# Ledger of designs, part 103: designed miniproteins, single chains, continued (4)

Each design is a single chain, and the fold is of that chain. pLDDT is the mean over its residues in the fold that is shown.

## One batch from the design tools (miniprotein)

Design m15568
Fold by ESMFold2-Fast:
Formats: structure tokens, C-alpha cells, sequence
Structure m15568 (fold): chain A 66 residues (1-66)
């Protein structure tokens, strides 16, 4: 589910993983996070609006590559 993907992103960010590493790991499982899922996860963890904007761009690039 969408909520499950967001929760996994939150967990991996808390573990200190980069967004690129998170996307690679989730892609191995057939999951490409959306910009909305990345935004929700990063906002939940108190990331800045600038960092959230970077995360959303990573998601957009990954979805175009899929």
C-alpha cells in the first residue's frame, strides 16, 4: 500500500540511508516511490522544505527511469 511505502522510507531515513540507497532497495522489490510518498516521509521527520524539494526531484527522476 502507499502508506506501507511511506513507512519504509521513514524507517530507512531514520537508519541514515540516503534517498538514492532507499530507491535502489525499493526498486529491487518492484516499488518506485512517488514524490508524494517521499514528501510525506521527509515532512514527518522534520526535514526542511529545501531537502523535501530535493527528495521529490529524486522520486520524479526514478519514476521517469522506470
Amino acid sequence: SAEEVTERIIRMLKEGRSLVEIFIELEKQGVVPTAEQVEEAMRELGYSEQDIAVGKRVAEVAQKAA
Scores: mean pLDDT 84

Design m15569
Fold by ESMFold2-Fast:
Structure m15569 (fold): chain A 99 residues (1-99)
Amino acid sequence: LRELLERFRRLLEEAVRKLAEAGELSEEEAQLIIKRAEEIIRAVEEGDYETALELLEALRIYLSSLIATMEKDSPLKEEALELLRESLRLLEELIRLLE
């Protein structure tokens, strides 16, 4: 579980960093996404699985929308999209494990 959370956070951080570099996300938006991932990890570490699941579901909806609306008009955005898709896969796995 902890290794899965760390991998999820790392991939998500890399994805949002690449999106910010590409100008698709503001620095503020990127930081908010990172903070949400940190809140999820904290909730899991505290054994608050109800809060963790709520935050994971909210983030899943947000990331799914972001993936659906973003154009693949540069190599950096394409790399970011692949990282986002992998992050979403790990997020769905986390939801299954915490239920």
Scores: mean pLDDT 80

Design m15570
Fold by ESMFold2-Fast:
Structure m15570 (fold): chain A 100 residues (1-100)
Amino acid sequence: SEKYIKAKKVLQEMHDKLIEIIEKIKDQEKRDKAIKILNNFNNEISEIEEEYEKTKDVKEYLEKLIELLKKSAKRFKDAGLDEAAKVFEEAAKKLEEILE
């Protein structure tokens, strides 16, 4: 699916930006919080990917990813990681454009 391939590219770009942001965090407690949120995100994305392999429903895949990205953005914002939150919000918006 072309939409699936586009979504994977958005996720890769987001991941690369997030790693760069985390590496720039000098506060160890904030960095630890960022890593925990990222690990939770990676676990939830793996579940969404597994469901897509079973259903091949691209619309449901994109809708679940958008929801997860928005949820993760809120987690980053609640942790005081506003720059990381914006990266996830931008990725969610790009996926909404792919879904259209």
Scores: mean pLDDT 89

Design m15571
Fold by ESMFold2-Fast:
Structure m15571 (fold): chain A 72 residues (1-72)
Amino acid sequence: SAREEALLAAAKAAADAVRPEELLPTQPSPHLDRAGVLASLLTSPAARAELRAYIDTLPSPVVRARLLAALG
């Protein structure tokens, strides 16, 4: 659906924007939080699988691990 496509695109953009320096314990990570919220709104198993596959292509292993944890 157009809704799922828009949410998936927004979630991918948020995931792509997460930087390792944002993952400090005392600092908010707005892009990580946004990716988690957008992912929680995905109802399609295919869209969720595509988001996870996209995260697996990201260059930082720390960012990948934190995003996958945020997906629940």
Scores: mean pLDDT 81

Design m15572
Fold by ESMFold2-Fast:
Structure m15572 (fold): chain A 78 residues (1-78)
Amino acid sequence: MVGDRIEGRLYLGGEPPRAVTAVVTEVKDGVYTAELYDAAGNRLPLRAYLSESSVDGRLAGPVVDVATGEIVGWFEEV
């Protein structure tokens, strides 16, 4: 649902996984658009597009840079 907070891991190319919180801003056709926040509560310049895994129902999906629209990583709900 919009406003839901999802704890997860952020995988950026060449970096160790980071703990982040995804805050859902939009839900359309089974895709959850989310803003990402770091452990200190700072908003990251990233957007995640999450869908439910058919295996475990957890949300996961690509992460894009908001300035460029390029896919820069992956988010997985923990």
Scores: mean pLDDT 83

Design m15573
Fold by ESMFold2-Fast:
Structure m15573 (fold): chain A 86 residues (1-86)
Amino acid sequence: MEAAREIALLAATTAAMYGLEAAKRAARELAEEKGAELLSVRVLKETETEVVLEVTVRMPDGTVLTFRATAKIEDGEVVDVEVEEV
C-alpha cells in the first residue's frame, strides 16, 4: 500500500519537473525495487500550474491499484503533491 502510493507520488513529482518519459522511468525503477510492476501512467491534465496523472501498479500479491496523483506547480517549482486511490 505505502509502496504503491510512493510510486504514484514519484511519478507526479517527476512528471511536473522533468516530463512524462522521466516520470515513467523513475516510477518503473521504484516499482521494480519494491517488487511491484508499473502497468500504466496516463496524463489526465497538464497545465502551467498542475499535472494530474493516473498511475496503475500491480503489487507482488497480484493486487492492481490505481491512483490519481496531482502535482501543483508555482513559478516552475512543485509546491504540493496529492495522491489518492481511485
Scores: mean pLDDT 83

Design m15574
Fold by ESMFold2-Fast:
Structure m15574 (fold): chain A 70 residues (1-70)
Amino acid sequence: MSIGEKIRELWEEIGRILAETEDPDEALRRVQQLAEKKIAESTDPELKQAIESLLGGARLMLEARRKELE
């Protein structure tokens, strides 16, 4: 499986977490746990960097949502 396919699957899982979880802090926790698990399972440094970039994007989206709810 290519790095692109792995990142697409991870993004789809993140999207599902965001759709299912109303609390942005809980959503961020779940997304962080998922990303940490995928990083721990990978030995490819390029894939790890891609996962970290995707996690960064998800954090920015959830931070914006959290500020709107406060």
Scores: mean pLDDT 77

Design m15575
Fold by ESMFold2-Fast:
Structure m15575 (fold): chain A 86 residues (1-86)
Amino acid sequence: MERVEALLKEAHEKAAEVQKMLAELLKKELTEEEKEELLKKLEEVQQKLDDVLNAKSEEEKIAALEELIKKLEELKELLEKIKKKL
């Protein structure tokens, strides 16, 4: 249980970071290609959130949370890449 709570906190903190970066980036003009890449990554993150919610065991929930954190890191990297182009 403690490990699940720690991973949930990490996922929440990563999601908050991504949200702040996305809010700043939305004030800039994005290319159609950049918008498409962002939407695709956001859909991947949403799918991993669903996996966490549908996990039936603690082991499944831990695995799903680790995958969610990984996808949030990938989204953060994409946001940083786009920011460097602007």
Scores: mean pLDDT 81

Design m15576
Fold by ESMFold2-Fast:
Structure m15576 (fold): chain A 65 residues (1-65)
Amino acid sequence: SISIGSLKVNLSPEEGEKIAKEVKEKFPEALVGFNAKKKTITVLAPSKELTEKALEYARELAKKL
């Protein structure tokens, strides 16, 4: 089964793309994207546990910016 999760972030397009790339590098089994118009990071992964971990990592990266 595939799980999908999303996180709203208050980031510039450049910052959002950078975070999406870092999340994908940390979780290579996940598909990670950033939508600049909606200011949303989306994760698609083979398990709910993996999507939650990837979104939490994205949240922590965004908090440090």
Scores: mean pLDDT 84

Design m15577
Fold by ESMFold2-Fast:
Order: sequence, then C-alpha cells, then structure tokens
Structure m15577 (fold): chain A 66 residues (1-66)
Amino acid sequence: MEEKRRKLGREIAEKLLSAYDEVVRETARELIAEGADEAEIRRMVEAGLPPAAIRKAVAERKAAAA
C-alpha cells in the first residue's frame, strides 16, 4: 500500500510541476512579446522564479531604465 501512496504523490507533484512550467513559459513568452529582455527572462525562469516574481522583476527593470 505504501508504494501506491508514493506513486500517487509523485504523479501529483509531476502534474503540478508540468502545469506550473507551462504557466511560467506562457508568462515568459508574453513578456518577451511585450519587449522584455529575453536573456533576463531566461535567467529568471532558470532560477525557478514564479510568474508573479518574473512580472515584478521585469516591471522594476523597466522603471529603472526610464
């Protein structure tokens, strides 16, 4: 029975990570299309930042550049 519980937990984690990865990629694609620096977006995605943090960092960078 423990094997079934470990498998279920693993499957749930994999589904959540997959869905989260898709949201992160969609957010990155959207921001790049809006003129954000692709290299900076790539670094933030590689660092595992959540979409909200990526959007905030891009907004702060744009404000600093103004």
Scores: mean pLDDT 72

Design m15578
Fold by ESMFold2-Fast:
Structure m15578 (fold): chain A 58 residues (1-58)
Amino acid sequence: PVPVKERKPEITQEDIEKIREEAGREIGRRYGLPEEKIEYLAKKMATESLTTEELREL
């Protein structure tokens, strides 16, 4: 029988966004940023729109 109930785990766009969000928060904490900046960085990491130029602005 086909185990349709047992879906194999694989990296999805949602998983990537979660990983990037977590990385952004970790980086923000290291920089000692306020919560607002930590959330900003997390969002940028999640959307993969963070560039080297934006990192320099932090």
Scores: mean pLDDT 65

Design m15579
Fold by ESMFold2-Fast:
Structure m15579 (fold): chain A 96 residues (1-96)
Amino acid sequence: MTEELLEWARNKELEKIKEFFKTVLGLSEEDAEKLAKLLVELTELAENSSTLTNEMKKLQIEILRILTENAKKQGLISDEELERIKKEIEKAEKEI
């Protein structure tokens, strides 16, 4: 993530984060809004805690899931890579 994106998240600038995800990463309106909200929430939790919590881990998993699905939709990853990443996500969820 760029330093600008992190600064927007700290300032809760959802519109700027959403626009970045739509224009730079090619996400849909719905996925961009969902990711922007998750990033803001994760950033707020990270600033209020020095420890990586189960709540933060759940948010990171959700973000990774959305990014992975969009990467597949854009043809950036294969079906095999998608399956591998999904298995790693499921492992991470089971450890929470």
Scores: mean pLDDT 73

Design m15580
Fold by ESMFold2-Fast:
Structure m15580 (fold): chain A 57 residues (1-57)
Amino acid sequence: MTYRLHGAGRGVALVVGEEREVVTTEELKEIILKVDPEADADAVIERLEAEGHIERL
């Protein structure tokens, strides 16, 4: 699966130096865990998708 990053999803990626707007599920999980290693990456992805900050492609 791939995701397009918007809003807060784009902001999180930029904090860790990721400038791409489209990332895979694995890449997105790595970005989340670089920001917060204690995070439930699957739960964060679900929340960001529900809030419109990422779009499943």
Scores: mean pLDDT 80

Design m15581
Fold by ESMFold2-Fast:
Structure m15581 (fold): chain A 67 residues (1-67)
Amino acid sequence: DPGLEAAKAFLTSAGVPVESLAEGQVLTGEKRLYVELFQHEQGLAMDGVLDRATLEALVAFTRAPRP
């Protein structure tokens, strides 16, 4: 799943260890903090849930070409 791979890459780049992620998962602790900050910056609901909109935004963010 590209969205789950993007979420894992995002959290790992922030220094947060991740084992497994699933669509619709409600995050807790440090994972939730970073995802809520990302959701806020993207204009999404800050609920810490890996919903479809959050996963699609993470794919766009992590796969953007570097300048």
Scores: mean pLDDT 78

Design m15582
Fold by ESMFold2-Fast:
Structure m15582 (fold): chain A 63 residues (1-63)
Amino acid sequence: TEEAEKRAAAEAAKKREEALKQVQTEQSNRISALNAAVKDQAGRDELLKAGEEASAEVRRLKA
């Protein structure tokens, strides 16, 4: 029904927004921890990779 479709769409949008916020928060915390713990080249490479993974997850949630 139209009402069921509207509710489903609204819930899906809500879930996507919440998942996006959660992923961004988790990645931000991980990046902060890595930045504090490791300052050599290997640590910088891990920070870059974490940022790329966060971007990929955002694209996945938008699809």
Scores: mean pLDDT 74

Design m15583
Fold by ESMFold2-Fast:
Structure m15583 (fold): chain A 95 residues (1-95)
Amino acid sequence: SLIEQAKELLEKMENAKTVEEFVELAEKFNEIFIELARKLSGMEATILLALVIAISSEVWLLKNVDLSPEQQQHEIDTILELAKYMLEKLEEIEK
């Protein structure tokens, strides 16, 4: 399932060894949530899409801005917290 794929990607993101690996995994995670949001309606779809946009913005900074190692780690931590929150919200919706 897409949710099982998202859980696997989050685990891989938490264990990523490079910024480049993390970015690739985060983009794949985000694509899964775009597909999942398309199957939802109303406020639930809106919330998930807003979180997708938030992750996309942080990923854009990692890809396009010359960040210090400390700034890169801050963006990575932010993306991980957003991704965990998205997965928790999706699991609540499926109950």
Scores: mean pLDDT 84

Design m15584
Fold by ESMFold2-Fast:
Structure m15584 (fold): chain A 68 residues (1-68)
Amino acid sequence: SFTETCRDHGGRYNGTEYFKDFNRNCYICKYPDGSYTLSAFYSCSLDSDLTQCPYQLRLSTYSVVVCP
């Protein structure tokens, strides 16, 4: 899962945050250096498989968190 991957790679998940620019809720993984990774697959919309976050704060995969 996104939260397990985030923890296993040294990040902290902050749950769901609303992003006004995308009109969506996204899961967010925060790292000690202050960087973020958003999950496009898990959280942008829970009502549609077609809904994904278009935004990636860290240049990692859209559906998986990869912490350094």
Scores: mean pLDDT 50

Design m15585
Fold by ESMFold2-Fast:
Structure m15585 (fold): chain A 89 residues (1-89)
Amino acid sequence: SKAEEIIKKYGEKLEEVLEQIKKSIEENDIEGLRKAVDEFITLLQDVPFEDQLEVIKKKLGRKATTYVLGAMTVSYLLGPGSATRLKPL
């Protein structure tokens, strides 16, 4: 799948960011989750948004995907400089 190719391409750095996202969710660390999600978006900036979500879903599961989607939405819309990372509709 495309998600598997992305995971293989970005490798260890992606795994580290995903582990930080998982830990932040489990510890209810909202600030840690926001930072980890911003690192995730930055690492995968050339990857389509839908493919980013499929990576999260594959690695962390459906429940974690909901939390990450919320944090990604905030990062893309409200984070400093994040608006420049949105693709035109």
Scores: mean pLDDT 75

Design m15586
Fold by ESMFold2-Fast:
Structure m15586 (fold): chain A 58 residues (1-58)
Amino acid sequence: DDAHQAITRAVSDSTKNGDSPEETAQRAAQAASEASGQQATAQATLIDGNHAVTVTLS
């Protein structure tokens, strides 16, 4: 829940700033790691002009 909220905020902020998918993934992974206390990896891709992000926690 906390990790989900942090990821959502990071993705929203990146989208508003016009960040690249790579930048969006980096922000999402950092936010997830900070919120969960776990290692996080993220991948972002551009689908119809929107960032789609997949986050994996370890």
Scores: mean pLDDT 75

Design m15587
Fold by ESMFold2-Fast:
Structure m15587 (fold): chain A 70 residues (1-70)
Amino acid sequence: SLEEQLRRALEAGDYPEAVRLLAQIYIQQGADPEVISQLTQQYLDALRNGDRERAIEVSEQLDDYVESQQ
């Protein structure tokens, strides 16, 4: 499953792969691929820059967006 692949990516510290898998899970749940791609790219950029505050902000935007797509 995508969830099992996500778990393995997180255990390996492969954050780019983990974010890609998380995006696929959200898309399968009906989220817009373009919106998810934009938000996941912003999240990866924040992680690479060590910007903890921005990473938290983007993760909250992702959660809010997915919730709104129920």
Scores: mean pLDDT 75

Design m15588
Fold by ESMFold2-Fast:
Structure m15588 (fold): chain A 69 residues (1-69)
Amino acid sequence: PLSPMQVDMWLAVAESSVFIGIKSKNLENVRLSLEFIDDMEKHKEYFTPKQLEKLEELRKKVLEAIKSL
């Protein structure tokens, strides 16, 4: 099982990946960020409700970036 601190670190890595993908304006980088988020969603049982909201916000940002490209 993941500790809350480990989930926070995982979310920080995901946020950085999304930021780099969007900044690069490269569809492949954005797609890889979405795959990373999809993998995290497979383990959502380890997330607090607030951490799940953060994960959902990141997914929304990635999907909006894909639509704008």
Scores: mean pLDDT 80

Design m15589
Fold by ESMFold2-Fast:
Structure m15589 (fold): chain A 61 residues (1-61)
Amino acid sequence: IDLIGELEEALAALRAGDKEAGVAAAGRVNPLLAEEIRASPLEEAIKAVEDLLRVAREGRA
């Protein structure tokens, strides 16, 4: 399971302004994260994915 790859795809999509693609990629990692991204302003969604990606890269997730 490439959690880091899916989170990187979600972050890239959100930074490009494609919220739908970001939600889709996040949903493959966690449905709750996808719902949070859908409900949040773009800036907050980007920050949430950045924080989770940092944790995943540190091997905590």
Scores: mean pLDDT 78

Design m15590
Fold by ESMFold2-Fast:
Structure m15590 (fold): chain A 89 residues (1-89)
Amino acid sequence: MKTVTVAPGTSKTALLDENIEVTVTVKSWGKDAVIEIEVRDLKTGETQTKVIEKAPGEAELEVSGKKIRAKVEYDAKTNTFTVTFEVLE
């Protein structure tokens, strides 16, 4: 499990494991933000991107046979988005 916190209008990249990289980009401001989630397998170069148009929200992504669940939460007090990634077996 990996958690990434992102401010509106910014992007953040993190490693889930040695071969799986995630990038979270928040393209809008406030609760109606557009959140883009990209998952990349660094070994194969395979990528998948999904967009979540509202928070709270979730998406399931798959790269190289690995399933990854991304859950998005929004904190109005700090104006930040928290995305929790879980690798599913």
Scores: mean pLDDT 79

Design m15591
Fold by ESMFold2-Fast:
Structure m15591 (fold): chain A 107 residues (1-107)
Amino acid sequence: MDQAKQAVQQMVALLEIGKALVEGKSLEEALKIGEEAASEVAKRLNEGEDLLELIEEVLKRYEEASEEEIEAMIEALSAVTKASKEKVREYIENLISLLKEEAEKLK
């Protein structure tokens, strides 16, 4: 499903952005890293990598992410979209819920 593939790409970008910001990179550098990571995931999916394996990898990374990484990605997305931090958190939680539901359907 295209929505699940897009959600995986978006979550990988956000996780990489949060990590880069915690490592001291600028917002501009973090956004570029996120875009490159999303492009690599799109390439992996196009080359036949299993969507379920990618979803499980993303869900594990999200569970293992520090509070600092999660807050950094929320703040970055809030700044870029001009949405509230609460709205951004809801959006991320909705992406995670969609990925969890898709993983169960693919098993």
Scores: mean pLDDT 85

Design m15592
Fold by ESMFold2-Fast:
Structure m15592 (fold): chain A 77 residues (1-77)
Amino acid sequence: MGEKLNRDYLDRVLDTADPNIPEELRKKFYELVEKYMKEGAKSLTEAMFKAIDELLKEGLIDQEMADRLRQAVLEVG
């Protein structure tokens, strides 16, 4: 089994981008980060960027939110 994902760290990234992100979107982000880490992402940062790209592809976030999330990943790390 993989190491337990630190949700508090992921919440700091989400809150840095937008503190009003809905809980359902937060849960999807956690699930995607865990999925990409399990699939061999080289770092947590890479897994988070892949999760953001997937959320954008699924239409759950717009391009502006995706760009803010990518910036938040860099600011929190």
Scores: mean pLDDT 80

Design m15593
Fold by ESMFold2-Fast:
Structure m15593 (fold): chain A 94 residues (1-94)
Amino acid sequence: VEELVKEAREALEGIRKLIEDGYLEQAVIAIEGLLEVIRKLSEVDPATALELAEELRELVDELIAVASPEVKAEAERIRAELDALIAENRAKIA
């Protein structure tokens, strides 16, 4: 689990830099990769998965604010998936 958490935190930092530098398509790809890591964490550590999903949700909102229409549509789809994952993990720790 420590390796997945480390990978997720490094991915969050990388995504933030991609958004800041204007590499928005690469940011979408990196976000999709991190969603897969968070889904794996949800099976073994739903509390940490929830924390990471909420941090990623914040970055997705930043991406939506600066994105072109094409990237924005994809980011909004990812946001919906993230909201579902957040709800799922909240249910697991209740």
Scores: mean pLDDT 84

Design m15594
Fold by ESMFold2-Fast:
Structure m15594 (fold): chain A 68 residues (1-68)
Amino acid sequence: LEEQRREEARRIAREAAEKIFDLMKSGKTAEEIQKVRDEALEKLQSLGYTEKEARRILLEAMREVALS
């Protein structure tokens, strides 16, 4: 149960990170980027993570995508 939750969280965060970077590359507005970020944080919190944990998970995914 916890293993599946962690796997789902990593998937959500990675998909959001990739989408955020695609929006940045295409010159989309900060508002559109923030919407994707907020949706990802909401989904992570729905999985039982706190706001701080959700932000950390998303930040780690964004860092990983930026390095690739």
Scores: mean pLDDT 81

Design m15595
Fold by ESMFold2-Fast:
Structure m15595 (fold): chain A 82 residues (1-82)
Amino acid sequence: GEKLREIARLVEEAAEALEAGDYEKAEELIDKAVELGRTLSPEDQQKILEAIARGAEVYKETGDEVEALRATARALREAAEE
């Protein structure tokens, strides 16, 4: 859906901000993504949790928060197309 794509965009922009060292902007973008996510159906909220879990696994493997956020954004985009 459209809102899942928008959340994916916000998370990807947060990853770019974090890579640039702009931690305040990254947090602002994540907060906006979380707030938007709360307005979605329980089914779409479950898809968000699954995308976050994928990002967490990438973080465990790499120790890289930017790669973890990008993995979450990719999973959200994939969920939006289904």
Scores: mean pLDDT 86

Design m15596
Fold by ESMFold2-Fast:
Structure m15596 (fold): chain A 85 residues (1-85)
Amino acid sequence: SIRDRFEELFEKLREDVLNGKFDEELAKEIQRLILEVTPEERRSEVEEMVNQMFDSIREYIAQGRIDDALRFLDGLEDFGRSLLD
């Protein structure tokens, strides 16, 4: 299911973040899934928000602020799950 795929992708990205890494292709796939389940009238706003959250995660990783990066990733996962309900 799309939910199972979403959880799998976030789990993989979380493992990379825990190791101070960020997989750009994994992030793009997560963004595509979020936008696919987003109503068309909200897609531009959601795309901008997701990009800003990924930018923050990258910045936190670059600064060694892994706990902050994970907090933002958890927030994005919770948001994505809310769109699947």
Scores: mean pLDDT 87

Design m15597
Fold by ESMFold2-Fast:
Structure m15597 (fold): chain A 70 residues (1-70)
Amino acid sequence: MADQLLQQGLQYFQQGNLDLAIGYYGQASGLYRRQGDQQGLGRTLRNIGDVYRSMGDYDKAQYFYDLSNQ
């Protein structure tokens, strides 16, 4: 389930639909966190960082990249 949400987020990001990408990544990160899947959580947080970087919001991008390393 969480992997499917992550893949949906990636698909929307590739289509340029940043709001849907963040929405699906948010759902995936919540599930990975509940499952204790630190690798899946880290991947998802990095992908959220990539979205903010593509928007030119470098401060938010860095925040999520740093969060992915916890």
Scores: mean pLDDT 86

Design m15598
Fold by ESMFold2-Fast:
Structure m15598 (fold): chain A 78 residues (1-78)
Amino acid sequence: SELLEKQKKLTEEDLAFMKENNYKLSEEEYKAVIERGEEAIERGDYWTAYGLYAVAYMANPEDEEAKKKAEEAKKKAE
């Protein structure tokens, strides 16, 4: 899907930007990203929620909860 390819590219660009700027999610920043993802789900914006949770998981790959939230958002978007 062209839409999925565009979303993937945006996620890859966000990850590259974070690496380039030596950006790491603090505990407060991580909480804010998760809250934004929850707000996106409440709006029915599941693709945005998926992107936010995916970025959170990529920044902290040991976080199984962020991974599961991303997978659930993706299923609802499909």
Scores: mean pLDDT 70

Design m15599
Fold by ESMFold2-Fast:
Structure m15599 (fold): chain A 64 residues (1-64)
Amino acid sequence: VKVEIVEKDGKTYLITTIGDKTYVQDVTSLSDDEKNKLKDDALKLGQLLELYRKLQELQKLLEE
């Protein structure tokens, strides 16, 4: 999971990459504290999704 903040043309974007998928969110109107919280939340969510994927693969091995 990769989360980064990018500025372009006077706007600020939060870019989250999970595997081969990329999500872009406009965070220009958010405070620095809100941006940092969203970045942390996005990282935690991405880690949870990776864990969920691993649990699904494990369940597939146990249930046929």
Scores: mean pLDDT 78

Design m15600
Fold by ESMFold2-Fast:
Structure m15600 (fold): chain A 80 residues (1-80)
Amino acid sequence: SEEKIEEAIKKAKELVEELAKKRGMKIEDVNVRVEKVDENTTKITVTAVLTDAEGRRTVVVVTVTLDEKTGEEKVEVREV
């Protein structure tokens, strides 16, 4: 469902926003990629560039794997 994909994107973005707030960093750039892995599986990748008060940059990648049949979400967060 397109609605479930939109909700997953929203949750991934909120996770990035919470991380930025906890670290006192600003979000400078956000890129969203949606990929159909199979008939029932969609992979959403949110890549964000976070900048601190001194101009240091951190790249955060949030991956959400959505089972569109069950609505189950697997969330992974990594720094690059």
Scores: mean pLDDT 83

Design m15601
Fold by ESMFold2-Fast:
Structure m15601 (fold): chain A 97 residues (1-97)
Amino acid sequence: ARESMQYLRLDPLLLELARSVGETTDVLSRNQLHLALVEYLLKYGVRNPEDPRVVNVKGTLLGELIGRDEIDWDELVPLDEAAMKHAEVLEDRWAPL
C-alpha cells in the first residue's frame, strides 16, 4: 500500500502538536498528519500582514519542530518532511485493512 495507507506513530513533540488541534491518538495516517500540521499553522501561526504567504511560527511547537521562526506557504512540503523526522513509519499491522 503506497502513500494513502501509510500510518505514522508520533513522537512526544508531534503528539502534543496533534492534540492541540483535536487529535486524540498517537497513530495518524500521513494525510491526517498533514492536515494536523496545516490546522496548527492556521490556528497558532501569525501571518505577516504585508505578505500573507509568510507565517511566523516562533515560540510554537511547529517552529520548534522545523527549527525556523518563519515559514512560507510554498514550503509546506519541506514542513511535512521535517515532521516525518519525528514520526515512526508503521507496517501494515497498525494500518486498517
Scores: mean pLDDT 72

Design m15602
Fold by ESMFold2-Fast:
Structure m15602 (fold): chain A 92 residues (1-92)
Amino acid sequence: MKKVIVVGSGDVLVEEAKKLKEEGHEVAAVVADFNEKVAKKTKEELEKLGVKTEVVVSKDGSNPAVMLKVDPESELGKQVAEAKKKLEEELK
């Protein structure tokens, strides 16, 4: 069994987490979105699956997951990285 942290948003993130959990992995997720309502709904669905979840929401409309990939030193990139680190500590 592998420990896996998935990053994304919406139904795609929920389906990926569900698939990995069904394959026997220990799964945690970072919901990264520019829409707070979508992020909240995604978190609620992941928590129903028993997936430990952190949320990062951009107030300026930028995608936090994209910012982590393009510029990890951006404020949003740092927030996604910190959320991942927090989940890694909680999975100990």
Scores: mean pLDDT 74

Design m15603
Fold by ESMFold2-Fast:
Structure m15603 (fold): chain A 88 residues (1-88)
Amino acid sequence: DEAAALRAQVQARYRQLRAQALALGRSNTPSAEKRRVLTEYYAMDEALGINLGLYQPQTAEEKALVAALKAQYAETQRQIAALEREAA
């Protein structure tokens, strides 16, 4: 089942990013790496409609990254939906 495989991949990536974001949340010092992981987590969280994240993109670069990742994840969700429809 191609739709199930794609959904599993999306869920695995989301779980990975969430775990990384939670681990970085215990850090006392902000870093470029921490901000990048939190930005990716926020973008995926928004694209999936889960809305568990509290991190807001702050720089123009972070906002551009969020927009690009949201578009990418939305396309993946559309592919999953198309495969589900084709499966009757």
Scores: mean pLDDT 71

